# Designed miniproteins, single chains, part 46

Each design is a single chain, and the fold is of that chain. pLDDT is the mean over its residues in the fold that is shown.

## One batch from the design tools (miniprotein)

Design m1573
Fold by ESMFold2-Fast:
Structure m1573 (fold): chain A 63 residues (1-63)
Amino acid sequence: MTLQEELDNIIESLKKSGWEIIDADLADGQTLPAAGDAKDGVAINKSLIRYIFDLPNNPENYP
């Protein structure tokens, strides 16, 4: 199982729950884009999902 496969599953689950997913990469790992936790114009960023999921295993990618 790959990180990309797991991230795709999480993203699809969130879309089914009514979340808007924004595809934006982390800039130098310094600043996370804004994210929300509800539908109706609230968005969660793909980079934030990657950060939360990847950080414990690859902390060197995220200062």
Scores: mean pLDDT 52

Design m1574
Fold by ESMFold2-Fast:
Structure m1574 (fold): chain A 70 residues (1-70)
Amino acid sequence: MSAVELVFEAEKARLGLPEDLTVEEVSEIMREAREMLAAGKSDEEIIERLEKRGLTREQAERIIERLKSL
């Protein structure tokens, strides 16, 4: 497996994301959330956007917290 796949599998486990999410889907979710944070979108707007992708509110909140800690 590539180093990228290993990193994304670790992030999926850490964030409690669905195991059936692909590397590309995780990458897209993380990029979209990061871009929304950079654009000054509220946490609520980011959560709503991620929920539309099939994530739970708790999963979306964990992504936001992770991105803010980096």
Scores: mean pLDDT 75

Design m1575
Fold by ESMFold2-Fast:
Structure m1575 (fold): chain A 71 residues (1-71)
Amino acid sequence: MHTLQLGRPRVLTLDNLTIEELEKLAAQSSPRQREVLQSLIDLMKSRDAETITLSFDEERRRHRLELTPKP
C-alpha cells in the first residue's frame, strides 16, 4: 500500500495486548492485517507470553517488539 499522500506512518502499534484482544482486533481487520496479527498471536503462544507491545520509534524509524512472559 502506497503512503505518498499521508504524513502519518502506516505502522501497526500495540500496547500490552493479550491474545484475546489480538484475536478481536484480527476479526475486525483486513485479510492482510489479520495474517500479521495471527502471526503475532502464534508468536505469543510459542513463547508463552501474556501480552505484546509493538511500538514505532519515529525518530529512529524502527519498530520495537516486546513480549511479557506469564507470571
Scores: mean pLDDT 71

Design m1576
Fold by ESMFold2-Fast:
Structure m1576 (fold): chain A 65 residues (1-65)
Amino acid sequence: SMAEKEDKELLKKRIEESRKVIKEIEAGADIEEYKKNPDISVAIALTALKLREIGDEIDAELAAA
């Protein structure tokens, strides 16, 4: 349905915005924060990869609809 497509597109847009925020955090993150808490850096990277994967899945679903 049209509403379903709009919901998927909205979710995709939010995921893309989240990816952008993660990239900005990575670029602007305090070096000391990464040094003291390396797990935070790893968590950000893994989250970015997962968001990309989900976004690609949504793209495929939208293209198939």
Scores: mean pLDDT 67

Design m1577
Fold by ESMFold2-Fast:
Order: sequence, then structure tokens, then C-alpha cells
Structure m1577 (fold): chain A 75 residues (1-75)
Amino acid sequence: MLSDEQKREALALLVRLGKLMYENKVPKEIQERLDEAARAQDYEGVKELLEELVKEYPDVKELPKILEELKKILE
């Protein structure tokens, strides 16, 4: 189970991820999928979605960085 500190760090990353998805015009369906996983505190689902986004949006350089930060939080 994540600590309160890890949950706060994860929430900050999710805010950054949501902003990047919006700014890079990622489809609403994918943004809704992130929101659903975040509300469920399904951080493994968030990680899987982020891995998909890194593959589909290779021009968004911040996505691999957010994925690395999320993986460190989930350790």
C-alpha cells in the first residue's frame, strides 16, 4: 500500500500527466481512462496507460520522464 507521501507524489505526477495529455491533444477517451484509473487509485493501470502513451506519442519527451518518476513512487 502506498504511503501518504507516495500518494501526494503520485497525485502531482497525475496532474502533470493530465496537463501534457491536454496540451498534446490526446483523445478524450484516453484522458477519461486516466481519470478513471486515478479515481480508483489504480496506479498500476495508470502505469500501463502511460507506457502505451510513450509508444503512441514518442514526440512528447516528458512522457518517459513521468513514467520513470511514477515507477520510483510505486517501488
Scores: mean pLDDT 79

Design m1578
Fold by ESMFold2-Fast:
Parts: structure tokens; C-alpha cells; sequence
Structure m1578 (fold): chain A 78 residues (1-78)
């Protein structure tokens, strides 16, 4: 269900925000990368598997996917 996937995506986003407040370490960086990958996977699943998404919901999901991929690439470059 879209609501369950959205809740899971939000939980990972909150974890990234919390981790961004921690002292910078390889462990924190690895956890941020893990949460970003989970957001990407869950958002792709929402776009492919969930029927009846509104155009606005699809646009929001596509934007989350794009932003999460960009952020993952930036973390990997560091």
C-alpha cells in the first residue's frame, strides 16, 4: 500500500536527518548510504507496484527518487 511505503520512506528520511547531526565518521557515512539506498528502493517500488497513484503523488515520488540518487552519489564521492 502507498501509505505503508510512504511511512517507511519517511522513517528512513528521519534517520538520515538524525545521522547528519552526529559527528562525521565512516560508520555514520555508511548508515546514511544504507538509508538513502532504502529510500531509493522503496520509492522505485511505490512507482512500479502501487496502482492508483495520483499525478501529484507520482511527481513527489519521482522527485524523492531523483534527490535521493543525487545525495547518494555525493556521499559516495566523499
Amino acid sequence: MASKLASQISAHQINIVALSLEPKSEAVKAEIKKHLQEIIDLTEKMLTDVKGLSDKQKEIAQNVLKKSKEKLAEVEKE
Scores: mean pLDDT 79

Design m1579
Fold by ESMFold2-Fast:
Structure m1579 (fold): chain A 81 residues (1-81)
Amino acid sequence: NKAMEEVLRAMEQAADTLEADGQDDSAAILRQAAELARKAKDIREAALIVQRGIGLAAQAGASDRSLEEMKRALRLAREAL
């Protein structure tokens, strides 16, 4: 599904940015969530995994700015379901 592929790509790009900014824990959380989402049975399960990963990354210190693109992509993907 193309919409979810875009979400996963945005997550990996955000993880790269967070890692470059020294937010290694948040980056690792996003990379793990993206990997789990790829293994999900369906897109609804993948979206839930992504949403949890974003929340955990934020709690670990990820900046709002770094997560904004992913949150937008996830919202659009959910609307395309």
Scores: mean pLDDT 81

Design m1580
Fold by ESMFold2-Fast:
Structure m1580 (fold): chain A 101 residues (1-101)
Amino acid sequence: MIPRLTPEQRAAFAALPPEAQKLFNEGVAKAGDLLTEAIERNASPEEILEAAQKAADIVRETGRKAAELMPDPEQREAVLAYADAVADGLLRTGKEIAERK
């Protein structure tokens, strides 16, 4: 699950340039689709863990690129922290699903 943003983090995210918001949202959607596809095709536990790792890598990479578009260092740190939280959530979800198999 994607962590809930605090009101301050939500305001910081809303202050992102539209291009940065689009880039981050597209990356998160791609990452989620990759993990979901592995789960839906009933992939092996190892393949689910690999999909979760690739999904996490996509989110972190997208967060890094979005952060590069931010002129404010505090906004860059907020975007990177949010990307890490989403990536950790994907890894945890993949592990939990793999362990159920």
Scores: mean pLDDT 77

Design m1581
Fold by ESMFold2-Fast:
Structure m1581 (fold): chain A 105 residues (1-105)
Amino acid sequence: LSGETLEIRSDSPLDAGVMRALTEAAAAEAGRDVPDLHLRGEVEGPLKDAKIDPLRVGIGRLALVTGASEIRLYGPVVYLNKNLEITGTELKEPAVYRLLSAQAL
């Protein structure tokens, strides 16, 4: 997952197999088809104030924190409102995405 480029969309509940999907996406980046990733949860840090649907995150690098319901994202981030308008600037700071839907399910 480190060094991989992924697109994450917040429009569906996160399944228990999210780590498998992320691993498959990393393998696909190495020369195969990339599966779609759809995450739903909350974000702290720069993405905390993003009240958008859908949430779209462009990632130059993805790091997954194990043992907790969170994912640390590295790379450029873009906020979109429900009218598809950019409400935030490109960020180079790490953001933490908490998997609330996975715990709520």
Scores: mean pLDDT 36

Design m1582
Fold by ESMFold2-Fast:
Structure m1582 (fold): chain A 93 residues (1-93)
Amino acid sequence: SVEVKKKKLEELLERIKKALEYVKKGNLKEAAKVFEVPEEKLKKMSEEELKEYIIKQAKSVIVGAEMYLDDEELKELAEEVIKEAEELIEALK
């Protein structure tokens, strides 16, 4: 099901792009919410913990996308997901 995998990668790409936009605006809580952190946990997180959480989620997305790099139909999309996730990590350093 290449179509199902493509949709999953497209959803990951949109999620990473949205998180990156929030990070660029200085809104770390909204960026963390993109990765479905529970509201109760979010309220107790420091700025450093929010950054660490977002970086961990971005790294997880990279690992997930790397699984599709050998698929000729999904490679370009997977590379775009990885690039945007790496930009998100760099923005949080």
Scores: mean pLDDT 88

Design m1583
Fold by ESMFold2-Fast:
Structure m1583 (fold): chain A 77 residues (1-77)
Amino acid sequence: MSLLEQFAALVSGDAVDAAFAAFDKDGDGTISAEEFRAWLESQGFPEALLKTAGLFDLDGDGTISRAEFEAFVARFR
């Protein structure tokens, strides 16, 4: 599959829900930035997009909130 198709699946919400379900085991609406980057890498995303995943961590604690991620994907819907 192309990187565009994988990114489109991510922003469609289905892959977003699946990714958060996999990483957010407590249902608190946050995931580790490192785990999210590893997931994107497994989907074949280039390093530029992996670096973008790190930009969601605005407080520098290594976590990505659901709100930050949803705000990001909303720009692509």
Scores: mean pLDDT 60

Design m1584
Fold by ESMFold2-Fast:
Formats: structure tokens, C-alpha cells, sequence
Structure m1584 (fold): chain A 96 residues (1-96)
């Protein structure tokens, strides 16, 4: 149902935001190089990378959510793919 898809999208969004924050914190030089490459590319995928970096750097959760939602849209994730991703995240948490 619609509620399950919304919950799945929220779980994936939260996991994705945490992964972005962790990546920026652990590998700032590599991330900075990716941001510079993204600025040179000037495409929609590059825009997502820039927004993810700025959101993680400033702690702006709203900007991070916008970046992740744009990434999901660009990837064309279906409701089925969102549900599968959420199931995998829940399984990973249960095994930890």
C-alpha cells in the first residue's frame, strides 16, 4: 500500500543521509575532488553530489533530504525497488 512505500522511502532516505555524512567525515579529500569534478560536469548527477557535500558539511538535514530525493528521482527508483531497499536495511540492522 501507499503507506508501506512512504515508510520504505523514509528508511532509505535516513540510511542514505547517514552514509553521506559518514563518507564526508571519513574521506573529506576524496569527497572534495568529487565535488570539483561535479562542478566541472554541470549535470544533474553533479548537482546531487554538490548538495550532498554542502548538506553534510553544514549539518543541514533539509538540504541532505533534497539531495537524496533528487538522487532517487534521477535513478528512477520504483516502489518495488524502494520496498526491497528498505527490507535490506532492516535485515542489516537485525544482523548487527
Amino acid sequence: MEEEVKKAKELLTKAWIEQVKATVAKNPEAVAKSVEAAKKAGDEAGEVIILEYEGAKTGDEELLREAVEKAMELLGLTDEQLLEAAEEIEKAKAEE
Scores: mean pLDDT 79

Design m1585
Fold by ESMFold2-Fast:
Structure m1585 (fold): chain A 65 residues (1-65)
Amino acid sequence: SAAERHAAAIEEAKAKAVELIKKALGDDAKIELEVVDDRFVVATGVKGDKKLVLRIPLSLIPSYR
């Protein structure tokens, strides 16, 4: 269903954001995830004085289209 594809795309986007933040800041980084307007996954990673914010549009996930 469309709802199942949407949920799957959100989980895929979240997983990718976590992977990218851990590669950039390390596996001990504090990561917060937010779904905005059901269109974007926003991931915020913090490690010490370092902060990384990633915004992943669901439109970039091929399975969502």
Scores: mean pLDDT 80

Design m1586
Fold by ESMFold2-Fast:
Structure m1586 (fold): chain A 62 residues (1-62)
Amino acid sequence: DAQKHFDQGLQLYAQGRYMEAAEHFLRALFLDPEHQEALDRLAWLGETHPDVLTEAALRLAP
């Protein structure tokens, strides 16, 4: 299940849909907090597209 969200995030990321990709990566981490690939992708997005990560987090809160 976490892997499914991660895979969907990768597809959106490849299409330049970074906000939607970040949302799926956050969902993957919600299901599996030890998902290292999702953590790495979110860390990179936080550095390169900080507005995207903030918006994605707001959509998932709570």
Scores: mean pLDDT 77

Design m1587
Fold by ESMFold2-Fast:
Structure m1587 (fold): chain A 95 residues (1-95)
Amino acid sequence: MKAPQSVVDRERAALQEAEASGDRKALAEALLRLALALFQAGDTEEGTEYLQRAMELMDKQTLENLLEAFKLMSKTVSNNEPLERLIELLEKRLS
């Protein structure tokens, strides 16, 4: 997918800024956004690596809140493979 590549490039730049900031929350958010952009681009393997790194930086309550938010979103959006993948990985992390 060529159109999502510009989003991936933007999220990679945001990740570098978050890493430079030393803010754990900003880093976790940037990693999550990059993972989602990579899933949209079809880069599932790299997206999974960044998502796992983001989840390691989040506490259990934050992970549970994200899971509930994405499950709610999935009820209104059908056949969103990136969202389904993210829900699967979050459930696996929390189990």
Scores: mean pLDDT 76

Design m1588
Fold by ESMFold2-Fast:
Structure m1588 (fold): chain A 80 residues (1-80)
Amino acid sequence: MEKKIEEELEKLRKKVKELLAKARAEGTPQEELEKLEKEFEEELEKIREIAKTIVPDYPRAYIEGKATDEIEEALAPLEE
């Protein structure tokens, strides 16, 4: 069962990277970028719900911790 979830997560990560590359490289209008972000958030929520079924404490605590660290590291050079 878990292998299927890992495959779904890997597919999602690849799609996200492709969408980000297109959004940054191609002259996509801001409105379309916002739509892509909303669709991505909805798909992420579905993946999180599936992940919670396997390991209840994993998705929220781990993902939020990682996101916070990445944001702080990214913003640190800009604030100084």
Scores: mean pLDDT 55

Design m1589
Fold by ESMFold2-Fast:
Structure m1589 (fold): chain A 115 residues (1-115)
Amino acid sequence: MEEKHYVGKAKVRLKLEGSPIPELEIEGDVTLTVKGDEATLGARGRVVKGPPELIGSDVAVAITGKLKKLSDKKYLIEGNVTVTVLSGPLAGTTYTGKGKAEVEFLEDPKPLAEV
């Protein structure tokens, strides 16, 4: 099975089921690993939309799940989500659950590796 890795600056919109943080929008650096119809996303960036106490905080995001390609710059991943807050009033908090991530690359994603 062929594995592809992409890196770039992106906007990530997260929706988490049953979470105290039902929706977040993050801008930052992402790594997207694609393997068939599955993907793993790692992102590190700033919260630009969400609960007031999280806006402006730096977060690390991991999501693993099913991939749907919407365009050459836009992807939807549905699966398991982890959000770790790195700065601000909620620093050290981790949120986990099932959810969706819409990833929109702000520039053309760069291939990191192909197998």
Scores: mean pLDDT 79

Design m1590
Fold by ESMFold2-Fast:
Structure m1590 (fold): chain A 71 residues (1-71)
Amino acid sequence: MKPLIELVREKIKEATGLELSDEEVLKILHMVNAGKSDEEIAKALGISRETARKIKQAVNEALEEYRKLAA
């Protein structure tokens, strides 16, 4: 099965059109897991709050899908 990082990257690209490195995806996962707000993520990545909200949604969707794939 594909690793979580790859799944998250795919979902973010689908939702926002952004092509992110593994480093950027890991940073996003860390921020989401730490409970960072859309504004905090937007500021950290230099993007709009709307884009940050879409990224958070994509991460949550990827995490749910990954849990379904984990036995």
Scores: mean pLDDT 79

Design m1591
Fold by ESMFold2-Fast:
Structure m1591 (fold): chain A 66 residues (1-66)
Amino acid sequence: SPDAATAAALLDQHGDEVDAAGTRAAIESGGDPEAARRGAADKLRELTGVDATPEAVRAGGRASTA
């Protein structure tokens, strides 16, 4: 969808911020990978307004570009 493609572009621009949020969540939880994934997803939602995982958004954007 257009929103997924836009969110994928924003993820590419702000990937470092999304990764930093995931890492921060992992540290706060004592190294829990699930917390890291939630932190990254929450940051993506904050930046793009899309309630989706970074993986799902990136996959949607790639499909639109193909």
Scores: mean pLDDT 70

Design m1592
Fold by ESMFold2-Fast:
Structure m1592 (fold): chain A 85 residues (1-85)
Amino acid sequence: MKELEEKLKKLLEELKNTPNPTSELIRKLFEVTGEILEILLEKGDYESAIKLLEELKKFFKELGLEEAAAVLEYAIEKLKEAMKK
């Protein structure tokens, strides 16, 4: 987990410093995020998973990456649906 969190942080910093981020950089960010989400969901920690996605959605919106933000919003909606009992 620590290694994945550090990798995510590094990718977020790279994204902030890149005016026109490549699709590869965005894809790597989603891959690392997906790995963290898998660990959280395996533990049943849906709240932390949703919180992570909400933080990333806000970050992408602030950078003007609307398409990436929309993907995260969809993932948040699906996780919230899965939590309904």
Scores: mean pLDDT 78

Design m1593
Fold by ESMFold2-Fast:
Structure m1593 (fold): chain A 60 residues (1-60)
Amino acid sequence: MERELEEERRRREEEIERKVDEILARLDPSATREQIAGEITRAGLDRDAEATRRVLDAVR
C-alpha cells in the first residue's frame, strides 16, 4: 500500500536520528571526521547523505 510508504519513511528518519544520537554519545570530542565517517558506516548510515550531514553538523 503506497500510503504506508510515507509512514515507513518517517519511521526510518526517526531511526536514523536515534542512531545519530547514539553515535554522538559514543564519539570522543576529539574524533576526526574520518572516525565519525567510520561510525556512520558501522551504523549503516553511510548510504544516507542527510544522516551523515546531521552527524557532522552536530559534532561540530
Scores: mean pLDDT 70

Design m1594
Fold by ESMFold2-Fast:
Structure m1594 (fold): chain A 58 residues (1-58)
Amino acid sequence: MSLSEEEKENGAKAIVDMANNSGMTREQALQFAKRMLGASEEEAEEIVERAIEMGAKL
């Protein structure tokens, strides 16, 4: 599956909000990206790395 840059950025922002407000593990963030956004394993890792750079406390 191929996500756009905008979808990856929006996914990263969602992970930042969830991780910092509700608490989330890195594994849960990867699962969210794969299940809710339809990301591949590689795309999920990219989204999670972007979320960490944006300040996600994973």
Scores: mean pLDDT 81

Design m1595
Fold by ESMFold2-Fast:
Structure m1595 (fold): chain A 74 residues (1-74)
Amino acid sequence: MEKIVKEAARTAVEVALLEAGLSREQAREIAERFQEGMSMEEVREELLRAGVSKEDAERVIKTMEWARKTIAAA
């Protein structure tokens, strides 16, 4: 059960990054750095620098907050 929850959370973060207009390579890099302890502020800065809108960046951050809480609860 834990493996499925962690995999679903990771997939949700990657999908949110792809939906924001990032390539698979960019989405993977940001998701990896987030898992390594990147702050939500650093994620927002990276997304804005990559050309993501403020609205889409906030949507990605909310997905990442959900993923972090979901993994911690599993």
Scores: mean pLDDT 76

Design m1596
Fold by ESMFold2-Fast:
Structure m1596 (fold): chain A 69 residues (1-69)
Amino acid sequence: VEVETLEAVSASGVRAPDEAALAVRTRLETGYLRSGRGEEIDIDADALSDDEVEALANAARATMEALDA
């Protein structure tokens, strides 16, 4: 999950970038929370590193601002 995914979601079905960012954030929160609890079955959580989560959050904000401007 990256900036390109946020843009793709926004373009394909989500009219507002805010909804695209929310969808990605919700997935990350769920995955990250499970990973923190040692949930190995959750591939989404296991695939994400701490710096990847930070980079994605910053990228999501940049994408939303670009679409708002």
Scores: mean pLDDT 48

Design m1597
Fold by ESMFold2-Fast:
Structure m1597 (fold): chain A 90 residues (1-90)
Amino acid sequence: AEELLREAEETVRDALNAKSLEQAKEYARKAGLLIEEFLAEAGSNRKVVELAIEAARTIQKALNAKSLEQFKEYAKKALELIRRAREELE
């Protein structure tokens, strides 16, 4: 389960370093799927689940962004939420 959040965090970082909005959105879709897999396995830690759900919703907002700048704002927020969820698992 923790490995899925680690991969999601790394994938959002890749999205933030992408050279185009299209490439950034491809990474964001992958990160969203990793978070969905985590949520299927996450069990009973309510705070981790709530943070992961908010991260997934924030990634969905990034996927609807019309500019790279707007995308990066949502992606940064999603990255912070994933980091906080991982910290709660430690």
Scores: mean pLDDT 84

Design m1598
Fold by ESMFold2-Fast:
Structure m1598 (fold): chain A 66 residues (1-66)
Amino acid sequence: MLSEEQKERIKELLMEKAGMSEENAEALIKAVESGALTPEQAAQLAKRFGGLSEEQAQELVELLSA
């Protein structure tokens, strides 16, 4: 289960770098926490929806896996 600090960092990355809405960022985090998505799948979705760079997508996988 992700800590509140980790969730805020992930939301900041998704909203500021991927350009995702807060609602979409929260939905992605919830999907990973529920096991509906792997961290790798979530990073791929963030690349499709927000255009994260490969480097930023790898950072997102690390944050979601911690």
Scores: mean pLDDT 78

Design m1599
Fold by ESMFold2-Fast:
Structure m1599 (fold): chain A 78 residues (1-78)
Amino acid sequence: KAKEIVEKAIIEAAILMAKKLGLPEEKGRELGEKEAKMMSKWPSQEQVDLLKKGGEEMSKIPEYKEIGELFLKAAEEA
């Protein structure tokens, strides 16, 4: 449940970042899947806390605001 929400958010953020950098969506998905798997070793609450902290910090940076908001929404839903 919470882990699925976290995985989806990480993958979507990676795809969004790839698009912003002019990279293929497939490359973003591959990178996001790797990062989600690394996160999956941590307890669900710790994963949610990291998304919340990351989202708050990214939201302060104009270039990353969209990704930061994505992470904050995922953390709230998880």
Scores: mean pLDDT 81

Design m1600
Fold by ESMFold2-Fast:
Structure m1600 (fold): chain A 96 residues (1-96)
Amino acid sequence: MRSKEELLKEAKELVDKGIEAAEKGDIQKGVSLLTAALILVAASGDTKLNSQINSVIRQYQPLIDQAKANNDTKALQDKLIELLRDIKELIEKELS
């Protein structure tokens, strides 16, 4: 079985790629990479980290939904990048 550390390191790599995709305006790829990273965090068994990430997602979700409702692609991109960076920080803190 893959270790918790291996799964979280791969999740971090996916988040890094998601940030790069979102910064290039590829929102769909950014979201897909975020989803893949969340699956790896859940698979790691780190319930505390998973809970912290879900709390961050709940904070950003209404802002993302508002940007979508307003067809504000820039706000959607900016909030997705902020969300990905916050998730990256949580994973890095757990790995340290």
Scores: mean pLDDT 87

Design m1601
Fold by ESMFold2-Fast:
Structure m1601 (fold): chain A 66 residues (1-66)
Amino acid sequence: MNEFLQKVKEVVEERYGVKDLTEEEAKGVAGMGMGEPPSPAGARVMERGGLTPADATEVLREALSR
């Protein structure tokens, strides 16, 4: 997993209690934070953690600031 996706994973796990994010799941959350349509992996992460698309945007912003 690249450094940026690792930071996305860390923010989601820290703030939303989702554990063991895969690279595909981290990419899905990052894509949704950028306004992309939900991928299946991203949609499953959002269901598990209770994230909205607005939350995905905040995750992306936080990951970029770290």
Scores: mean pLDDT 78

Design m1602
Fold by ESMFold2-Fast:
Structure m1602 (fold): chain A 55 residues (1-55)
Amino acid sequence: SLTPAQLAARLDEWIARYLRGELTPEELKELEDFVHSLTPEQWLAALEARRAAAA
């Protein structure tokens, strides 16, 4: 399983590609499915890891 820091890094890469217009409709669906597979606890842990890395 992914650590919170690894999860945060993966999400950041997907979002960066989205903002650059590099995601296909299929990749957007994969991102959506991945995001919906996460528990609230996993989301909070990833956000906390991102906050810690940014500080």
Scores: mean pLDDT 76

Design m1603
Fold by ESMFold2-Fast:
Structure m1603 (fold): chain A 63 residues (1-63)
Amino acid sequence: MRETVTVDEAARTVTAEIEHDGVLVGATVPIAPGESVEAAAERALARARETLRALEAGRYPPE
């Protein structure tokens, strides 16, 4: 599994991408007012991981 996090400070967004077994999923989250970049990155990674699990379990799109 390969996980990549990209921060766009100008747009105040964080994008997380996960590649596993030839499947690539990504999630972009806005950095909330008062939120750290690290907290936003964790939210993006959690969203991407949930999407990957839902896809692998045949539950796509995720709820």
Scores: mean pLDDT 77

Design m1604
Fold by ESMFold2-Fast:
Structure m1604 (fold): chain A 81 residues (1-81)
Amino acid sequence: EVVEVNGHKFLKSVLEKDKNDLKAYMLSKGLSEDDANEVYDVLLQRRANNESNIVSAEFYQKLGLSPEVAQAAYDYNKKYV
């Protein structure tokens, strides 16, 4: 199945895997599933807009995420994306 976000098409299976991998990582760091969902939404929107997923921890903090969540998101992106 194909899912469309902001005019960009993705395979549903790929999106589900990416979301689950991020969620598992965030939970392993003691963060919540809600924190993982917020980070995933940011990454999905950037990908749908053909924007780089290499963003600073400061970028996530400016979006209202806590320093701990922002750092975990940056570390995940740097290592796995």
Scores: mean pLDDT 75

Design m1605
Fold by ESMFold2-Fast:
Structure m1605 (fold): chain A 63 residues (1-63)
Amino acid sequence: SAPVTVEIVGDRPGLLQDGSTLEKGTVVTLENARLTEDGFLLGRLVETGQLVRLGAEDVRILS
């Protein structure tokens, strides 16, 4: 699938695989983005290759 660009709009930060976080207002491009049944958006950051977990309700799609 094509990469998707999202903005974090909710107050919960995104969580990266290395334990660092992405704060509200951060814009990221994800490859292999998928929604989980428990309400997360999972994907891989195009820029760094890191896996990220975002709350599905905490993101806005900018595509």
Scores: mean pLDDT 84

Design m1606
Fold by ESMFold2-Fast:
Structure m1606 (fold): chain A 76 residues (1-76)
Amino acid sequence: LSPEERRALAERMIERARGLAATLSDPAHAEEVRELGEEVARVVAEHGEDSPEALAAEAEAVPRIQALVAADAAAR
């Protein structure tokens, strides 16, 4: 991906994270999901989607986001 394409992808990832966060009832869970999504998007913008750095960031962030979503649902 070009730097321009990487930025466009990162912007879409941030939008998805914000959309997911908006469905959560706990503001703290919503904020953490946004922060995790924005962190992965930053790595993608800097190193590219297929980079080892992006794959590592996603592998760390996805389980944490899933745990937050599950915790939010369980608290309802």
Scores: mean pLDDT 80

Design m1607
Fold by ESMFold2-Fast:
Structure m1607 (fold): chain A 93 residues (1-93)
Amino acid sequence: DEIAEKYIKDAIENLKKALEALDRGDVETAIEYAESAIASLKNAYYFTTDPEKKELIKKAIEYAQKALDALRSGNVEEARKNLEKAIEYAKKA
């Protein structure tokens, strides 16, 4: 799962950058990083063979998607919480 782990690492870095952008009020940049993170998590899911890791990646995708939806609706606090949850699950994978 070396390829999957690279995508998980890329996703975590992008989720952290989304959170940093959000902290400085740059919602458009936060959206771009969240979208990149979701793409990386989907690739990680595809290349993962371990069912337990797949469930963790799936939860990370769900929280990252909720964060993206919150960013698009202007709900900054909900976006922040869901980005943090996405990072938590991605790190467990």
Scores: mean pLDDT 90

Design m1608
Fold by ESMFold2-Fast:
Structure m1608 (fold): chain A 79 residues (1-79)
Amino acid sequence: NNAEAQALVDEALARAGATSADLRIVKTEVKPGQITTTLEAPAAGLRIELTLDEKTGVVLSVKAYLNGELIAEKTFTPP
């Protein structure tokens, strides 16, 4: 899960011409059993939404948007 999510984030960063250093946490939302963190590289037009299992830290889903368009997403089986 987490390695596959990282690979998707790395590909989205490459497509946007950004690096991980350009990503900033702009929002964190807590729901029962899960945390969704939104990261942005505003100059590159990149937005990443990561949903984690609150207990384990395992990635449940990842979405990448470039200039407001969904370019990649993946959902994983809960632990």
Scores: mean pLDDT 81

